# Designed miniproteins, single chains, continued (4), part 98

Each design is a single chain, and the fold is of that chain. pLDDT is the mean over its residues in the fold that is shown.

## One batch from the design tools (miniprotein)

Design m15394
Fold by ESMFold2-Fast:
Structure m15394 (fold): chain A 72 residues (1-72)
Amino acid sequence: SLSELERRVLAYLAENAEKGLTVDELAQRLGVSRDEVEEAIANLEKRGLVERKDGRYFAKDLEKVIQEIIDS
């Protein structure tokens, strides 16, 4: 299962699926450090749930992402 931070990162990315979010935007929205966001994103990338494009992060598969959020 996802950690609470990983689930919250994923939820924000799903909410912003069209434009994506930067690490800084996620850190500001979540009230955590950039390093904590980067660690959460690295774990989500390994799971195939997020991808990076030009420094912005996107939910890779919205159906799978929603399922992970519900099941966490």
Scores: mean pLDDT 82

Design m15395
Fold by ESMFold2-Fast:
Structure m15395 (fold): chain A 70 residues (1-70)
Amino acid sequence: MQPSPETLVRALWSLIQDERYDTALRLARRWLSPEVVEELRRLIENVDTLSPEELRERLRQIAERNAREL
């Protein structure tokens, strides 16, 4: 069963905050489309330019957009 966008955002945000990038991308590949996974990869590459709040908002937008495409 696909997790809710909020559950997925919380999990991804926590993993990225812990610098567990490979685990975050593995989780994303399970539930997100390949195009959205590449967007997340690019977001992670620029994570040092984002505040924790900005990161969470970007993840929310990604998860909600993916949910609408399904």
Scores: mean pLDDT 77

Design m15396
Fold by ESMFold2-Fast:
Structure m15396 (fold): chain A 80 residues (1-80)
Amino acid sequence: MSEQEYIDKILEEADKLFEENKDLPVDEAWEKFTEFQRKILKEAEKKLSPKQVIILSMELIARSVDYILKLKNPKAEKLL
């Protein structure tokens, strides 16, 4: 598995996690996302170059924030 294939697979898993947790309260969804990110980034450090770990980390954070803002629509307007 190449570094790019690994990143793509992780991003697909993150998207599935967001879909599976879309009906959960924001606090519970956020906890699952942070646990997923922590586990993935720790494993990624062993498999990816430092540059790719940073890229993956930034992408996961961006996706998590975007998902939470969409899920929390009335409160998301206060973060703008």
Scores: mean pLDDT 73

Design m15397
Fold by ESMFold2-Fast:
Structure m15397 (fold): chain A 59 residues (1-59)
Amino acid sequence: MQKYIDEVKAAAEKLGLLDEFSDAEIEALAQSMAIENMPAETLVKTAHNGKRVVAEQKA
């Protein structure tokens, strides 16, 4: 598990998005990476885009 967490953190730092994710969110992305065998960068970008879409939605 820790290896995947470290890879997700490294990808988030590389993309300048680390501050957008909590520790719990990083752990969830690491779990997805382990299950789906997806690249950490892809998971981080997808999660970032999802947060943007939610933020743009109005009640």
Scores: mean pLDDT 74

Design m15398
Fold by ESMFold2-Fast:
Structure m15398 (fold): chain A 102 residues (1-102)
Amino acid sequence: SPLEELIKRIEELLERALELAKKYASEEDTKAFQASVDALLEALRNYDGSVRSQITLQALALGLLGEIHVLARRSKDPEAKEELLKLADELNKLMVEILKLI
């Protein structure tokens, strides 16, 4: 389904963001980022059509976008910074498309 394809693209994007966090962030920041990723993916799997599940999904996505932007700003590697910002932009676009389907 279109929704399943969008979720798969988000999973692949977040795996890449986690790889960058593991290379360029502290262990503590990487663990926090992993927890945020896991929370968003769980919210996507548990989406039930309710207003509450949509609010939870939007809040977790907004929080994760903020975390990617912070990781990008703290990165001393300009290539990692640029890639993280592109991943944040793509995550935002994919979340907008999911919200149109639900």
Scores: mean pLDDT 86

Design m15399
Fold by ESMFold2-Fast:
Structure m15399 (fold): chain A 86 residues (1-86)
Amino acid sequence: ADLKKKHQQQNEHVIKILQVLKESGKPVGVKEISERTGLSVVNVRDVLSEMEQEKWVIKDQNDPKSYIINPKLEPVLDNLLEALEL
C-alpha cells in the first residue's frame, strides 16, 4: 500500500536524524543535520518538528537553533530505531 511506503520513508528520515544526533553527542543545527543526512533543510525541519512533538528530540537550552536527543529517550533509543526499521 502507498501509505506503508510513505510511512517507511518518514521513518528512514527519522532514523537518519536520530543517528546524526547520537553520533554527534552535542547539539546539532538544522543545516548540519541536512548536510549529514542528505535531506533538504525543509524536510529536516518538518521531521524535527514531528520528533519534537513526540518528545524524541528537544531544542538545546543554550542554543535554541540546535537539537539534541531527549535524555529520557536514550534508554529506549535502540528499541525505537528497531521499530522504525519495520
Scores: mean pLDDT 77

Design m15400
Fold by ESMFold2-Fast:
Structure m15400 (fold): chain A 60 residues (1-60)
Amino acid sequence: DRELVRRLYDRLPPWLREKVGPGARDLSLEDFVRAVLKANGVEVDEETVKRAAKAVRASL
């Protein structure tokens, strides 16, 4: 899933890429989703992160 995370990172809007930082490109999918949600000010629980990661895998 490293290639999936890199692809998703490159598609983030510039302001969000700056906020999560370049290291987010090398995160696991779950950690990447968590970082993006945190950067958007969204309260994250483990179940929300798992569901979002599953949805991302299903849509790509």
Scores: mean pLDDT 76

Design m15401
Fold by ESMFold2-Fast:
Structure m15401 (fold): chain A 94 residues (1-94)
Amino acid sequence: MKVGEKRTGVVTRVVDNYAFVEVDGVEVFVPGISATVGDELEFVVTAVDEDGVTVEVLKGGEKLGTVTLGLEADRAFGTNHSIDALKDAVMKVT
C-alpha cells in the first residue's frame, strides 16, 4: 500500500476494452486500457483507498491511462497487508 510503488506485467489476454496482465505470477484484471497480448506494461501506484489501488498504466514510458484495480490486485503489488488488516478488523467486531 505505497504511493509511488512500481510493478511490471505482461498482457496475457485482451477482451474488448479489458486486459488481463500477469504481475509476479498473479493475473490482474485491468479495465479501460488498450493493449495487445505480449505487451509489457508498467504500473505506478498513485492512490490506495477503500475501492482498491489506483495505478497509472505505462507502455514504454507512455501513459495509457489511470485505472483502479480491485483488492485482488493488492497481492500482485505486494500490498496484501491491506487484506490481512481487513480480516483482523472483521474478527475484532465479531
Scores: mean pLDDT 64

Design m15402
Fold by ESMFold2-Fast:
Structure m15402 (fold): chain A 59 residues (1-59)
Amino acid sequence: SAGAYVVTAKVTLADGSEVTLSAVAPTREEALAKLEERIAALAKTHEIVSVEITVQEVR
């Protein structure tokens, strides 16, 4: 395996603030799953208005 996936979420909260979350994994599916878990954790304490996800393959 030669490479990784870096996924980044730009999360906008109800108060207008932005939070950047990221995750890295050998596969796109694993990277997105980790990112979704981090977003879910944030959602327990903050009201989320929007999420913008960027996926980048790193070789």
Scores: mean pLDDT 85

Design m15403
Fold by ESMFold2-Fast:
Structure m15403 (fold): chain A 71 residues (1-71)
Amino acid sequence: EEILKKTFELIDELVRAYNEEGVEKAKEKGIELIYFLTGDRKLAEELSKRTFDQIVEELIKLVNELLEKMK
């Protein structure tokens, strides 16, 4: 429950960053969320060189995996 709530809070921060500050700040928030979900600093570093769309695709995958494990 706590991890799911924190995940959605971080998604809200990403969406707000995109709408208010633009794609570069949204990328930073997306990378922070991926690091929170995986603990994988190397993956986060590699994704910092990718497009925002690629970061979103990875986030969708990780959130779906989290939701499946919580069932």
Scores: mean pLDDT 82

Design m15404
Fold by ESMFold2-Fast:
Structure m15404 (fold): chain A 65 residues (1-65)
Amino acid sequence: LPSRRVTSLKVKSVEGRTVTLEVTFSDGSVTEYVVELPEPGTHTITVSVDTADGVSSKSVTATAP
């Protein structure tokens, strides 16, 4: 099926303000995303995917020193 949803989102590693996220999709595929936080502190990171059935999203919190 061409459409996939985000089923799992977790923080894999944090190096300073650089956060590596692990995203699992409904088709079983796993993709890593690297996000740089704009400033130190606790931030909410949202991953969104456009599908034929609408937007699929999940959020996780990450803290930078």
Scores: mean pLDDT 77

Design m15405
Fold by ESMFold2-Fast:
Structure m15405 (fold): chain A 74 residues (1-74)
Amino acid sequence: SMEEVKAGMRLIGANTEAWLLVKRYPDSELAQQVYKQLTEWVKNFKNYSLEELEQVTDKADQLVDQVIQEAQQL
C-alpha cells in the first residue's frame, strides 16, 4: 500500500542517516552497530506488516538519535 511505501521511505531515511553518521564518526562502535541493525530491517522490509514497519521505523529514529547524542558527548 502507499502507507507501507511511506513508512518504508522513513526507514530508508533513518538507515541513510545512520550511514552518514558512520562516515562522519568512523570510530563510533554505536554508529556501526545501529547502521548494521537498520540495514537488516531495510532488507526485511517486505516481511513486515504496516504496524510492524511503523514500530521498526520509530525504533530506528530512536537509535539514530542515540548515536547523535553519544557523538555530541565526545
Scores: mean pLDDT 85

Design m15406
Fold by ESMFold2-Fast:
Structure m15406 (fold): chain A 76 residues (1-76)
Amino acid sequence: FKIKEEMTVRELLEYIKKNSPLFKESVDEVLEKLQLDPEKKLKDLSPLELEQLALLAKEAGLEDVAEQILEIKKKQ
């Protein structure tokens, strides 16, 4: 599976929730906790916001997703 830099934050979180049994929170709760705009594209996020999403993906057991998010950060 390829994480596209044009994906929105909401689309990424919904993907993580669907593919991880460890992701117990609602997408809206995570968005509020991390203070992220659900409609913002991954390419438009700050390095810190991308690091937060990568950490969340890693904690959810999706290491490959976390690495792809960090790859988007490197392209900025």
Scores: mean pLDDT 82

Design m15407
Fold by ESMFold2-Fast:
Structure m15407 (fold): chain A 72 residues (1-72)
Amino acid sequence: AEEALALAEAGAKELLEGVEAVKKADKEEVAAAIGRALRGMGDVIEGLLLAKKAGKEKEGEAIWEKAGGKAA
């Protein structure tokens, strides 16, 4: 449960940093920044699925909403 929430939080940070990097990046940097954002998104999704299985779905939803609100 704790590992799943930690993965989701780490993924949310990478997603937000990747999105910010895409906004600032030149053509060559864009691919790396997109890759970072996609890896962060994958970690969030995996962490949320693991948290749901552990009965921590509400905590996972809070992490997702926080990440989505800052990325939007």
Scores: mean pLDDT 71

Design m15408
Fold by ESMFold2-Fast:
Structure m15408 (fold): chain A 62 residues (1-62)
Amino acid sequence: SSVEELARQLLEAVELVTGRRYREEALEPVKEWVIENKLTSLSQVTLEHLNELRRLLEPYAE
């Protein structure tokens, strides 16, 4: 789905920014976050969005 594709792209973006890897279980929270923020493409993602995702993903860091 487009939501899953965007969620995977966002997870990769956070990994690049933080230099950390995240567990597969992180995908579902990111998908929910994408739906809640009504995002359809990576071009809509702001620095504030990436900071929110970094906080959301902290429990899933490897």
Scores: mean pLDDT 85

Design m15409
Fold by ESMFold2-Fast:
Structure m15409 (fold): chain A 70 residues (1-70)
Amino acid sequence: MIRLRDVDTGRLYEIVKDPRTGRWLVKDVETGGVFDLVGFVEAAIREGRRLEPLSPEAQKVLDEALKEIK
């Protein structure tokens, strides 16, 4: 299970791969809301919020998203 936490809000998100596009998505564990990972990370950076990867797999996927934003 690939998860990250928003350190500022305490919310949990699950990172999933879209089987149709191969893109990484972020699912809100509480609401079930789904977002594009790169867009989600960019919004968090813009808002000054920190995302904490909860596994090595989550760290790897987060690092790849951060490269795509630059």
Scores: mean pLDDT 81

Design m15410
Fold by ESMFold2-Fast:
Structure m15410 (fold): chain A 65 residues (1-65)
Amino acid sequence: MREQELQRVLEELRARNPDLVASARLVDGELEVELRTTSVERNTGAAIDAIGLGLEVGPVRVRLV
């Protein structure tokens, strides 16, 4: 079930934030999301989306690359 939830979260996150999501995966029960660095406004919005959507899967960790 976690894999299906992860795929749904990833598709929605990418749809909301095109070209900003570099990667996302589950690491030790935590959703780890890598976002491409652009601007504070865009990165903040993408991080909020990642947290909101990712909470359905587990704790969320966001990293800028």
Scores: mean pLDDT 76

Design m15411
Fold by ESMFold2-Fast:
Structure m15411 (fold): chain A 93 residues (1-93)
Amino acid sequence: EIEELKKKLEESIDRIIELRETHHDEAVEDLWKKLLELVARELGVPVSEIENLPLEKQKELIKEYYIKKLEKNPDPEFVDSLIKLADYFEERI
């Protein structure tokens, strides 16, 4: 169900940003940067432009990008992968 996948995706992104804000783990920072790079590529802008935005706006752009991607091509495995990554980083930190 697409709405359930969207909710899980948003929750996973919220967990990742919370980990980034509360912990200075290099792997979490690397993951966030990779997510921003994918958004920057889609928008045709340098990743530095997005990195200079407030974290809340970065979060919104990432959510919008992946929600649109899910609407065009639903991929539950991708959402599950993000959940597993968030779980992994929470356990690691």
Scores: mean pLDDT 74

Design m15412
Fold by ESMFold2-Fast:
Structure m15412 (fold): chain A 90 residues (1-90)
Amino acid sequence: ALESLPPLERLDTYLREAREAYALGNEEAAVESLRKAAEEAEKVTVEEAQSADASPAFWAWRLEEGAKLAEKLGEPELAETFRRKAAELD
């Protein structure tokens, strides 16, 4: 279950779901997944990102991609949340 995964893995999952929903034209589902991703992003620590298989710079890049999708969907508050966490991890 998603609830059993660490915050960084849950963040990645919700960002993927948001991209897939957007590609299918389901903007409402994309926004919902981005909101869940933002909640998980706030829980991600620098230590967790450093312990992951991918570098902190990779996770900062993934968060910036989430911010760009949020901007396309008219959700600037979500974009700001992702950019703040990206800056923290860089």
Scores: mean pLDDT 82

Design m15413
Fold by ESMFold2-Fast:
Structure m15413 (fold): chain A 112 residues (1-112)
Amino acid sequence: SVLQQLSQTARELSDLSEQLSKAAEEKNEKEVEKLREEVLKKRKEVGTLSSEAVKQGADRQKISELVSRITGAEIRMIGAEIDGDWKALSESARELSRTYRDLSALAEQQLK
């Protein structure tokens, strides 16, 4: 099921984003770089799965709102990286983690 794949991938991204937040708190540059690459790779999968879920009748409005929140958090992370702001990077990664958790839960609710 596309919704099962979306739920699982969003959960994995939530966990990776939480790990990224912790690595940023510790100012562990190498771990942040590694986790950023993993998040970017899986983010492309979430975009594809979200689009396919909507085509199959999932709640377009709710999915679009969560994707917009993900994009907003990503923009804040880029800003934090440009500024060298470890605290802002950690906070935006945690926001990203929470939003992916919401997306996973929404996908699970749409399975019925």
Scores: mean pLDDT 88

Design m15414
Fold by ESMFold2-Fast:
Structure m15414 (fold): chain A 113 residues (1-113)
Amino acid sequence: SLAEEIREKVRAEAAKADTLNLVGAEPMDPALEDAWVEGIADGLIESGKTLVGDLDSPLAKRVLKRLAERVGEEYKDDDTLENVKKIAEKAGVKFEVDPQTLAARARVDAARA
């Protein structure tokens, strides 16, 4: 099926890259998005690579949730950076927050103070 082809292709691509960057990833059809998320999670676990994520990205959140499920942990959309790093470490994946996302969050926090 198309979903199986997408999952395998995405898994292979995730396994090749030294660092996977999910910043600016656009939402897609839910059926294709599920296959994409599964492929990314499988590729990251298999390769032990660094995941660079935008914590505000829906796709990055879905990848983190899938990684959590794979290692028997819970992930929530408003979860702490410490718990995100714990989930990634258990999965054998390093997690880094994109510098632009950190800067954007700092600006929002400053505006809310």
Scores: mean pLDDT 66

Design m15415
Fold by ESMFold2-Fast:
Structure m15415 (fold): chain A 93 residues (1-93)
Amino acid sequence: MPPTLEELKKKLEEYAEEARKEKDPEEAKKKFMELVEKDEYLTKLLEFQRIGYELTLTSDLSAKEIIKLAAEKAKVPKPVLEQLLKALEEEEK
């Protein structure tokens, strides 16, 4: 089964902590990107964020529409998409 959004967030935190051990900020960024790129699901989430940011700048789509379209383009697993949509709804109560 694909990992949950919470599991992916925890992996990002672990990779960021590992990268912070590098003394040079550029080397830390490179290390973080190498760790993320090795993870299939984190790579898809990074592409999702890139596409979502691009859509936010170039379109008048709602946040919900941007999330759905970016997830489709980045091939984000459906369970992760459902968790992202639920998180958006929780922020709106």
Scores: mean pLDDT 75

Design m15416
Fold by ESMFold2-Fast:
Structure m15416 (fold): chain A 101 residues (1-101)
Amino acid sequence: MSQSELDEGELKFLSLEVALRVRREIYEETGRVPSDEELIEYFKANPEEWQERMKELAREREAEGIAVSPEVREALDDKEKLLETTIESIRELRELEEKGE
């Protein structure tokens, strides 16, 4: 696997994990599972909170001995790149749910 593929995979993992955590939090608070479109709208309304959650996950992974590249860290500061990656990850969640059950 190339470094570029590893960096893309790490960003997608962080985005997917945050989406799963936010979905769980909404379920625990409201008693209903949000749709992918509702998660996308939540991210658009709270991009700074989403960015901080992804940065926290990156720090957790580094604490577990998983190296997070400088390129991934720079991408975490790029709100436009986070928007694209997060929307793609949320849409991928739907596909995984549809195939994983």
Scores: mean pLDDT 74

Design m15417
Fold by ESMFold2-Fast:
Structure m15417 (fold): chain A 59 residues (1-59)
Amino acid sequence: MSKPKPQDIIDFLNELAADGQHLKPWVEFIEKELSKRPEEFEELKKDKELVDTLNKAKE
């Protein structure tokens, strides 16, 4: 997809967690990439499940 959906990011992080990866660096990478598109990032942050997933992945 040319525009990421909240569910795509949630699924990606859940797959990494299932593989035993440390999620914090991946969350930092995702947030850095999304910060290049601030309007898209604001829309994504309206999704509570995504925000909760990102916060949980940070610890």
Scores: mean pLDDT 76

Design m15418
Fold by ESMFold2-Fast:
Structure m15418 (fold): chain A 65 residues (1-65)
Amino acid sequence: MKYVLVSGDGKVLGVFDSIEAAKEYVAKVTGGSPEDLAVKMFGDRKAISNVATETPYPLAYLVPA
């Protein structure tokens, strides 16, 4: 039920009780809004990405704990 949030370079950013909590954290850290973020699949991993960018890079990965 918990998720470990991992950056693109493999650093653990935190542990969150929900995907929504992780999105709020990423939005706060990036100075954006949770509404500007989407959760999508990158291979077998869920990842948080900015919907306004054209880059195929996720901001962070979600790993079930």
Scores: mean pLDDT 73

Design m15419
Fold by ESMFold2-Fast:
Structure m15419 (fold): chain A 91 residues (1-91)
Amino acid sequence: MITVESFEELEEIMNDPNATDLEIYQAVVELLRLALERGELVPSSDPSQPDRYILKNPDSPLAKLLDGKTEFTFSELIEAIFKRVEEKRKA
């Protein structure tokens, strides 16, 4: 199991050419879990969109990764991260 304590550790994994897509995915899941536990990220109170998250600190490096967005779904976060990974890798 990959342990990630900060966005900087996630960015290091994303920038590692030896990291697998599964390891990057696991790092994102772990970072979200920690952010939820710390109250930095909260699930949306909208019962029609229970899989949407709200980032409490807009100055977070995670908000910068999401082009300044503070509200996102898990799918949107995964897409943003893998887009950045793909830009650094050939295909």
Scores: mean pLDDT 72

Design m15420
Fold by ESMFold2-Fast:
Structure m15420 (fold): chain A 81 residues (1-81)
Amino acid sequence: MSYSDELIKKVAEKTGLSPSTVRKILDKAEELYDKKGFDVSYEEIAEELRKEGINISAETVRRIIEIARELVLKEAGKKLE
């Protein structure tokens, strides 16, 4: 399962990050959730991203995941305007 390019762009616009950076963060989170279940912490995700050269905090990881989840829920239940 993967996030749509449109959703990635919306998260990037809300956070000021590039779409490629947002995609890497969400892909790393999915990878760790697949390996360890939902017991994986935002700090663990941030540490793995920092090993890849992405200077990011657990707080930023949490914010990106929360925004992505909110957008998925809105797309599922949103009325078209």
Scores: mean pLDDT 76

Design m15421
Fold by ESMFold2-Fast:
Structure m15421 (fold): chain A 85 residues (1-85)
Amino acid sequence: MKELLEELKKILEEAAKLYEEGASEEEIYEKLKEALKELMEKYNVSPEEVLTAALQALSTLDVPEEVKEKLEELVARAVSDIEKE
């Protein structure tokens, strides 16, 4: 869990930077979906576990609330879509 949280924090920080630089929501979504899927395979965690960890990591980020809300939305969507596979 500790390693998973650190990798999620890095992924979310990178996604936040892309959003602030004007990247499209779809571009950020695809990036998050691939990263989350890779982490689930690497750490052998469920979609529920990765979602919980991602939301926890996101809460620790020093980024604007607007950015946090958007990333929370995109993460939830990505996890839901992966779960359907």
Scores: mean pLDDT 81

Design m15422
Fold by ESMFold2-Fast:
Structure m15422 (fold): chain A 94 residues (1-94)
Amino acid sequence: SEKEKKLIEFIERSKELLIETAKKYAPEKLEEVEKQVESLKEMLISMVRESDASMEQVLNAVKWYARELGEKLKLPEEVIEELLEKIEEIAKEV
């Protein structure tokens, strides 16, 4: 469906943003982050395909994960806020 296509595009673009953020601010943890973000992607795609999840539900899940990841990586609060803002912009573009 068109809705499913847009949600999957949002999930893929959010994955890329999270990986690029880890690459920039915590390159030593990149491999661990890539594995965790891939698992998140698989879970979210399953929610979209099997549970008919809304954009709001997927956006909120990605934002929650991004904050948790940012805190684990010990990113400055301003970097976490910028990351969340970029995630919301991706959601508006898809």
Scores: mean pLDDT 86

Design m15423
Fold by ESMFold2-Fast:
Structure m15423 (fold): chain A 87 residues (1-87)
Amino acid sequence: AEAEKAKANAIYKEKRAAIEEEAQAAADAIEAGELSEEQVREFEAKLLEKEIEALEEMLKTLDPDSPVYKELKKQLERLKKELEKLR
């Protein structure tokens, strides 16, 4: 139903906005010299995990044959590889 797709899209946008806010806060703290390299890595891992979850949830609502699905699937695989490198 359209209502369910609209809700999923709204949730995805909210999660993305929250991730962007957290990323900006982390960047500001790094510039201020408030975070150690270890703390930076921990923040990056947490943000990647949240972005991965948001993308996986969005992908469940999309047509697998759509160009958007294919692009987001590639982005998801990239983020998973980045997360693996931080661990």
Scores: mean pLDDT 75

Design m15424
Fold by ESMFold2-Fast:
Structure m15424 (fold): chain A 85 residues (1-85)
Amino acid sequence: SVIEQLEEILERMEELYLEGLKYYQQGDREKAKEKYYELVKLYQEFLKLVLENEDQMSDEEQQRVGELYKKMSDIVLDGRDIVGK
């Protein structure tokens, strides 16, 4: 289902966040940035899937998407703070 695809995107984003954090802690700034760039691409894919399917989603599914959105946006912001502001 679309919701299962969105949850898989979140899981992969969490993995990329941890990989990026590990590279950052090791001083590998370039690899850390690459992982956060991949994470941002997954976030864009999430937004596209939501846009393409939101009119067919139940109210319950839309609420679940909102929860996923909050978690994903928090990861993106945390990742940005790590790689260099």
Scores: mean pLDDT 86

Design m15425
Fold by ESMFold2-Fast:
Parts: structure tokens; sequence; C-alpha cells
Structure m15425 (fold): chain A 66 residues (1-66)
């Protein structure tokens, strides 16, 4: 749902702001994805949640490099 995506986007942006020196490899790790899911109040083992987090992370990291 759009509400889930907005919640995850906020969690991703907050995580990246708290970890400004994070590498792309570290940001896309299972540990990071699970932490973001938990911070968003979502199930870290939900495949859809994990996929959305990965997509948002890739989008945000791309924007920061440009």
Amino acid sequence: SSETEERLRTAVETYLAEHPDITEEEALSDETIETIALQAGLNPFDEEVRRLIREILLEELRRRKE
C-alpha cells in the first residue's frame, strides 16, 4: 500500500541520515534491511517489505550520488 511505502521511505531516509558514511554494500545488506523494517514497525521477514526497502534504498542512494 502507499502508506506502507511512505513509512518505509521515511525509515530509509532516517537510517541513511544517521549513517552518512554507509557504503552501498552495507546499506543493501540483510542486516540493514531488517533494521529499517523494524524501525518502520513492519515484519523484517516479509518478502514484500524487504523488496520495497531494497528498491527505496537503491533509489535514494542513486539520488545521493548524482
Scores: mean pLDDT 83

Design m15426
Fold by ESMFold2-Fast:
Structure m15426 (fold): chain A 92 residues (1-92)
Amino acid sequence: TATGSFTVKESGEYTVRVKALEGSADVTVTNKKTGQSATLSVNAGESASITLKAEKGDEIVVTVSNVTAPGRFVVYVLKDGKLVGKVTITAT
């Protein structure tokens, strides 16, 4: 299991897109303050996204589990179609 996080700078609707560059995994995206979460599965070369609402100061946590190692995943955080955060998660 590996995690990445993003602190929300502005309140609004966020799209979290996960691209699997290598390996496959279950990806859980959680707003730590509200407890809102969603889980999706990605295979190598695939992308999947979820949309959630967040307020300024909220922490969005991305957890990758059941990883087919080696795994490399890029998480894009977008607000109103603009990239506001990018995290790379690597699992060996």
Scores: mean pLDDT 80

Design m15427
Fold by ESMFold2-Fast:
Structure m15427 (fold): chain A 95 residues (1-95)
Amino acid sequence: ADEEERRELARFREFVGLTEWSDEEVRAILEEITRVGQELAEKVEPGSDKEKVLELAEEAAAEVARRRGWSEEQIERAKEWTRELLLQGERVAAA
């Protein structure tokens, strides 16, 4: 088992408040968010503003969470987590 993957799933679960959900369910949700985000990214013009890309990713996370019946608070946390993850990825790529 991938230790890093398990730590990421645990952090996401705790951040959003999904402590009652299994790692398998959380993984499935993250995969769905990633897929929806990729579909939205395909519609974005190359060289689009970074803020627009972040907003689309937040909307993707919110849509997936809403379909799963998450609370408004959990949806907002999912959006925040997605934005921070993307910003962190840019910092790592720039380093």
Scores: mean pLDDT 69

Design m15428
Fold by ESMFold2-Fast:
Structure m15428 (fold): chain A 76 residues (1-76)
Amino acid sequence: SAVEEALREALTAARELASLLVEKGDFDAARALEAEFIARGDEIVAAINAGDLETALRLAQELAAELRARLEEVKA
């Protein structure tokens, strides 16, 4: 599904970003990112459980886009 694809994309970006933060020694930022990902993931799952797939898709796409932007910033 589109929601599953967006979540997979967000997870990939989150893992890449967390890995780079750990490599840079920024463990606090890596932990904060993991906490944020879990919290935002819970919101998406809540929308799925409510049957609101449009909201779930929007939230998942927003998370993926934001994490990709942060990843690009850290790589620069």
Scores: mean pLDDT 88

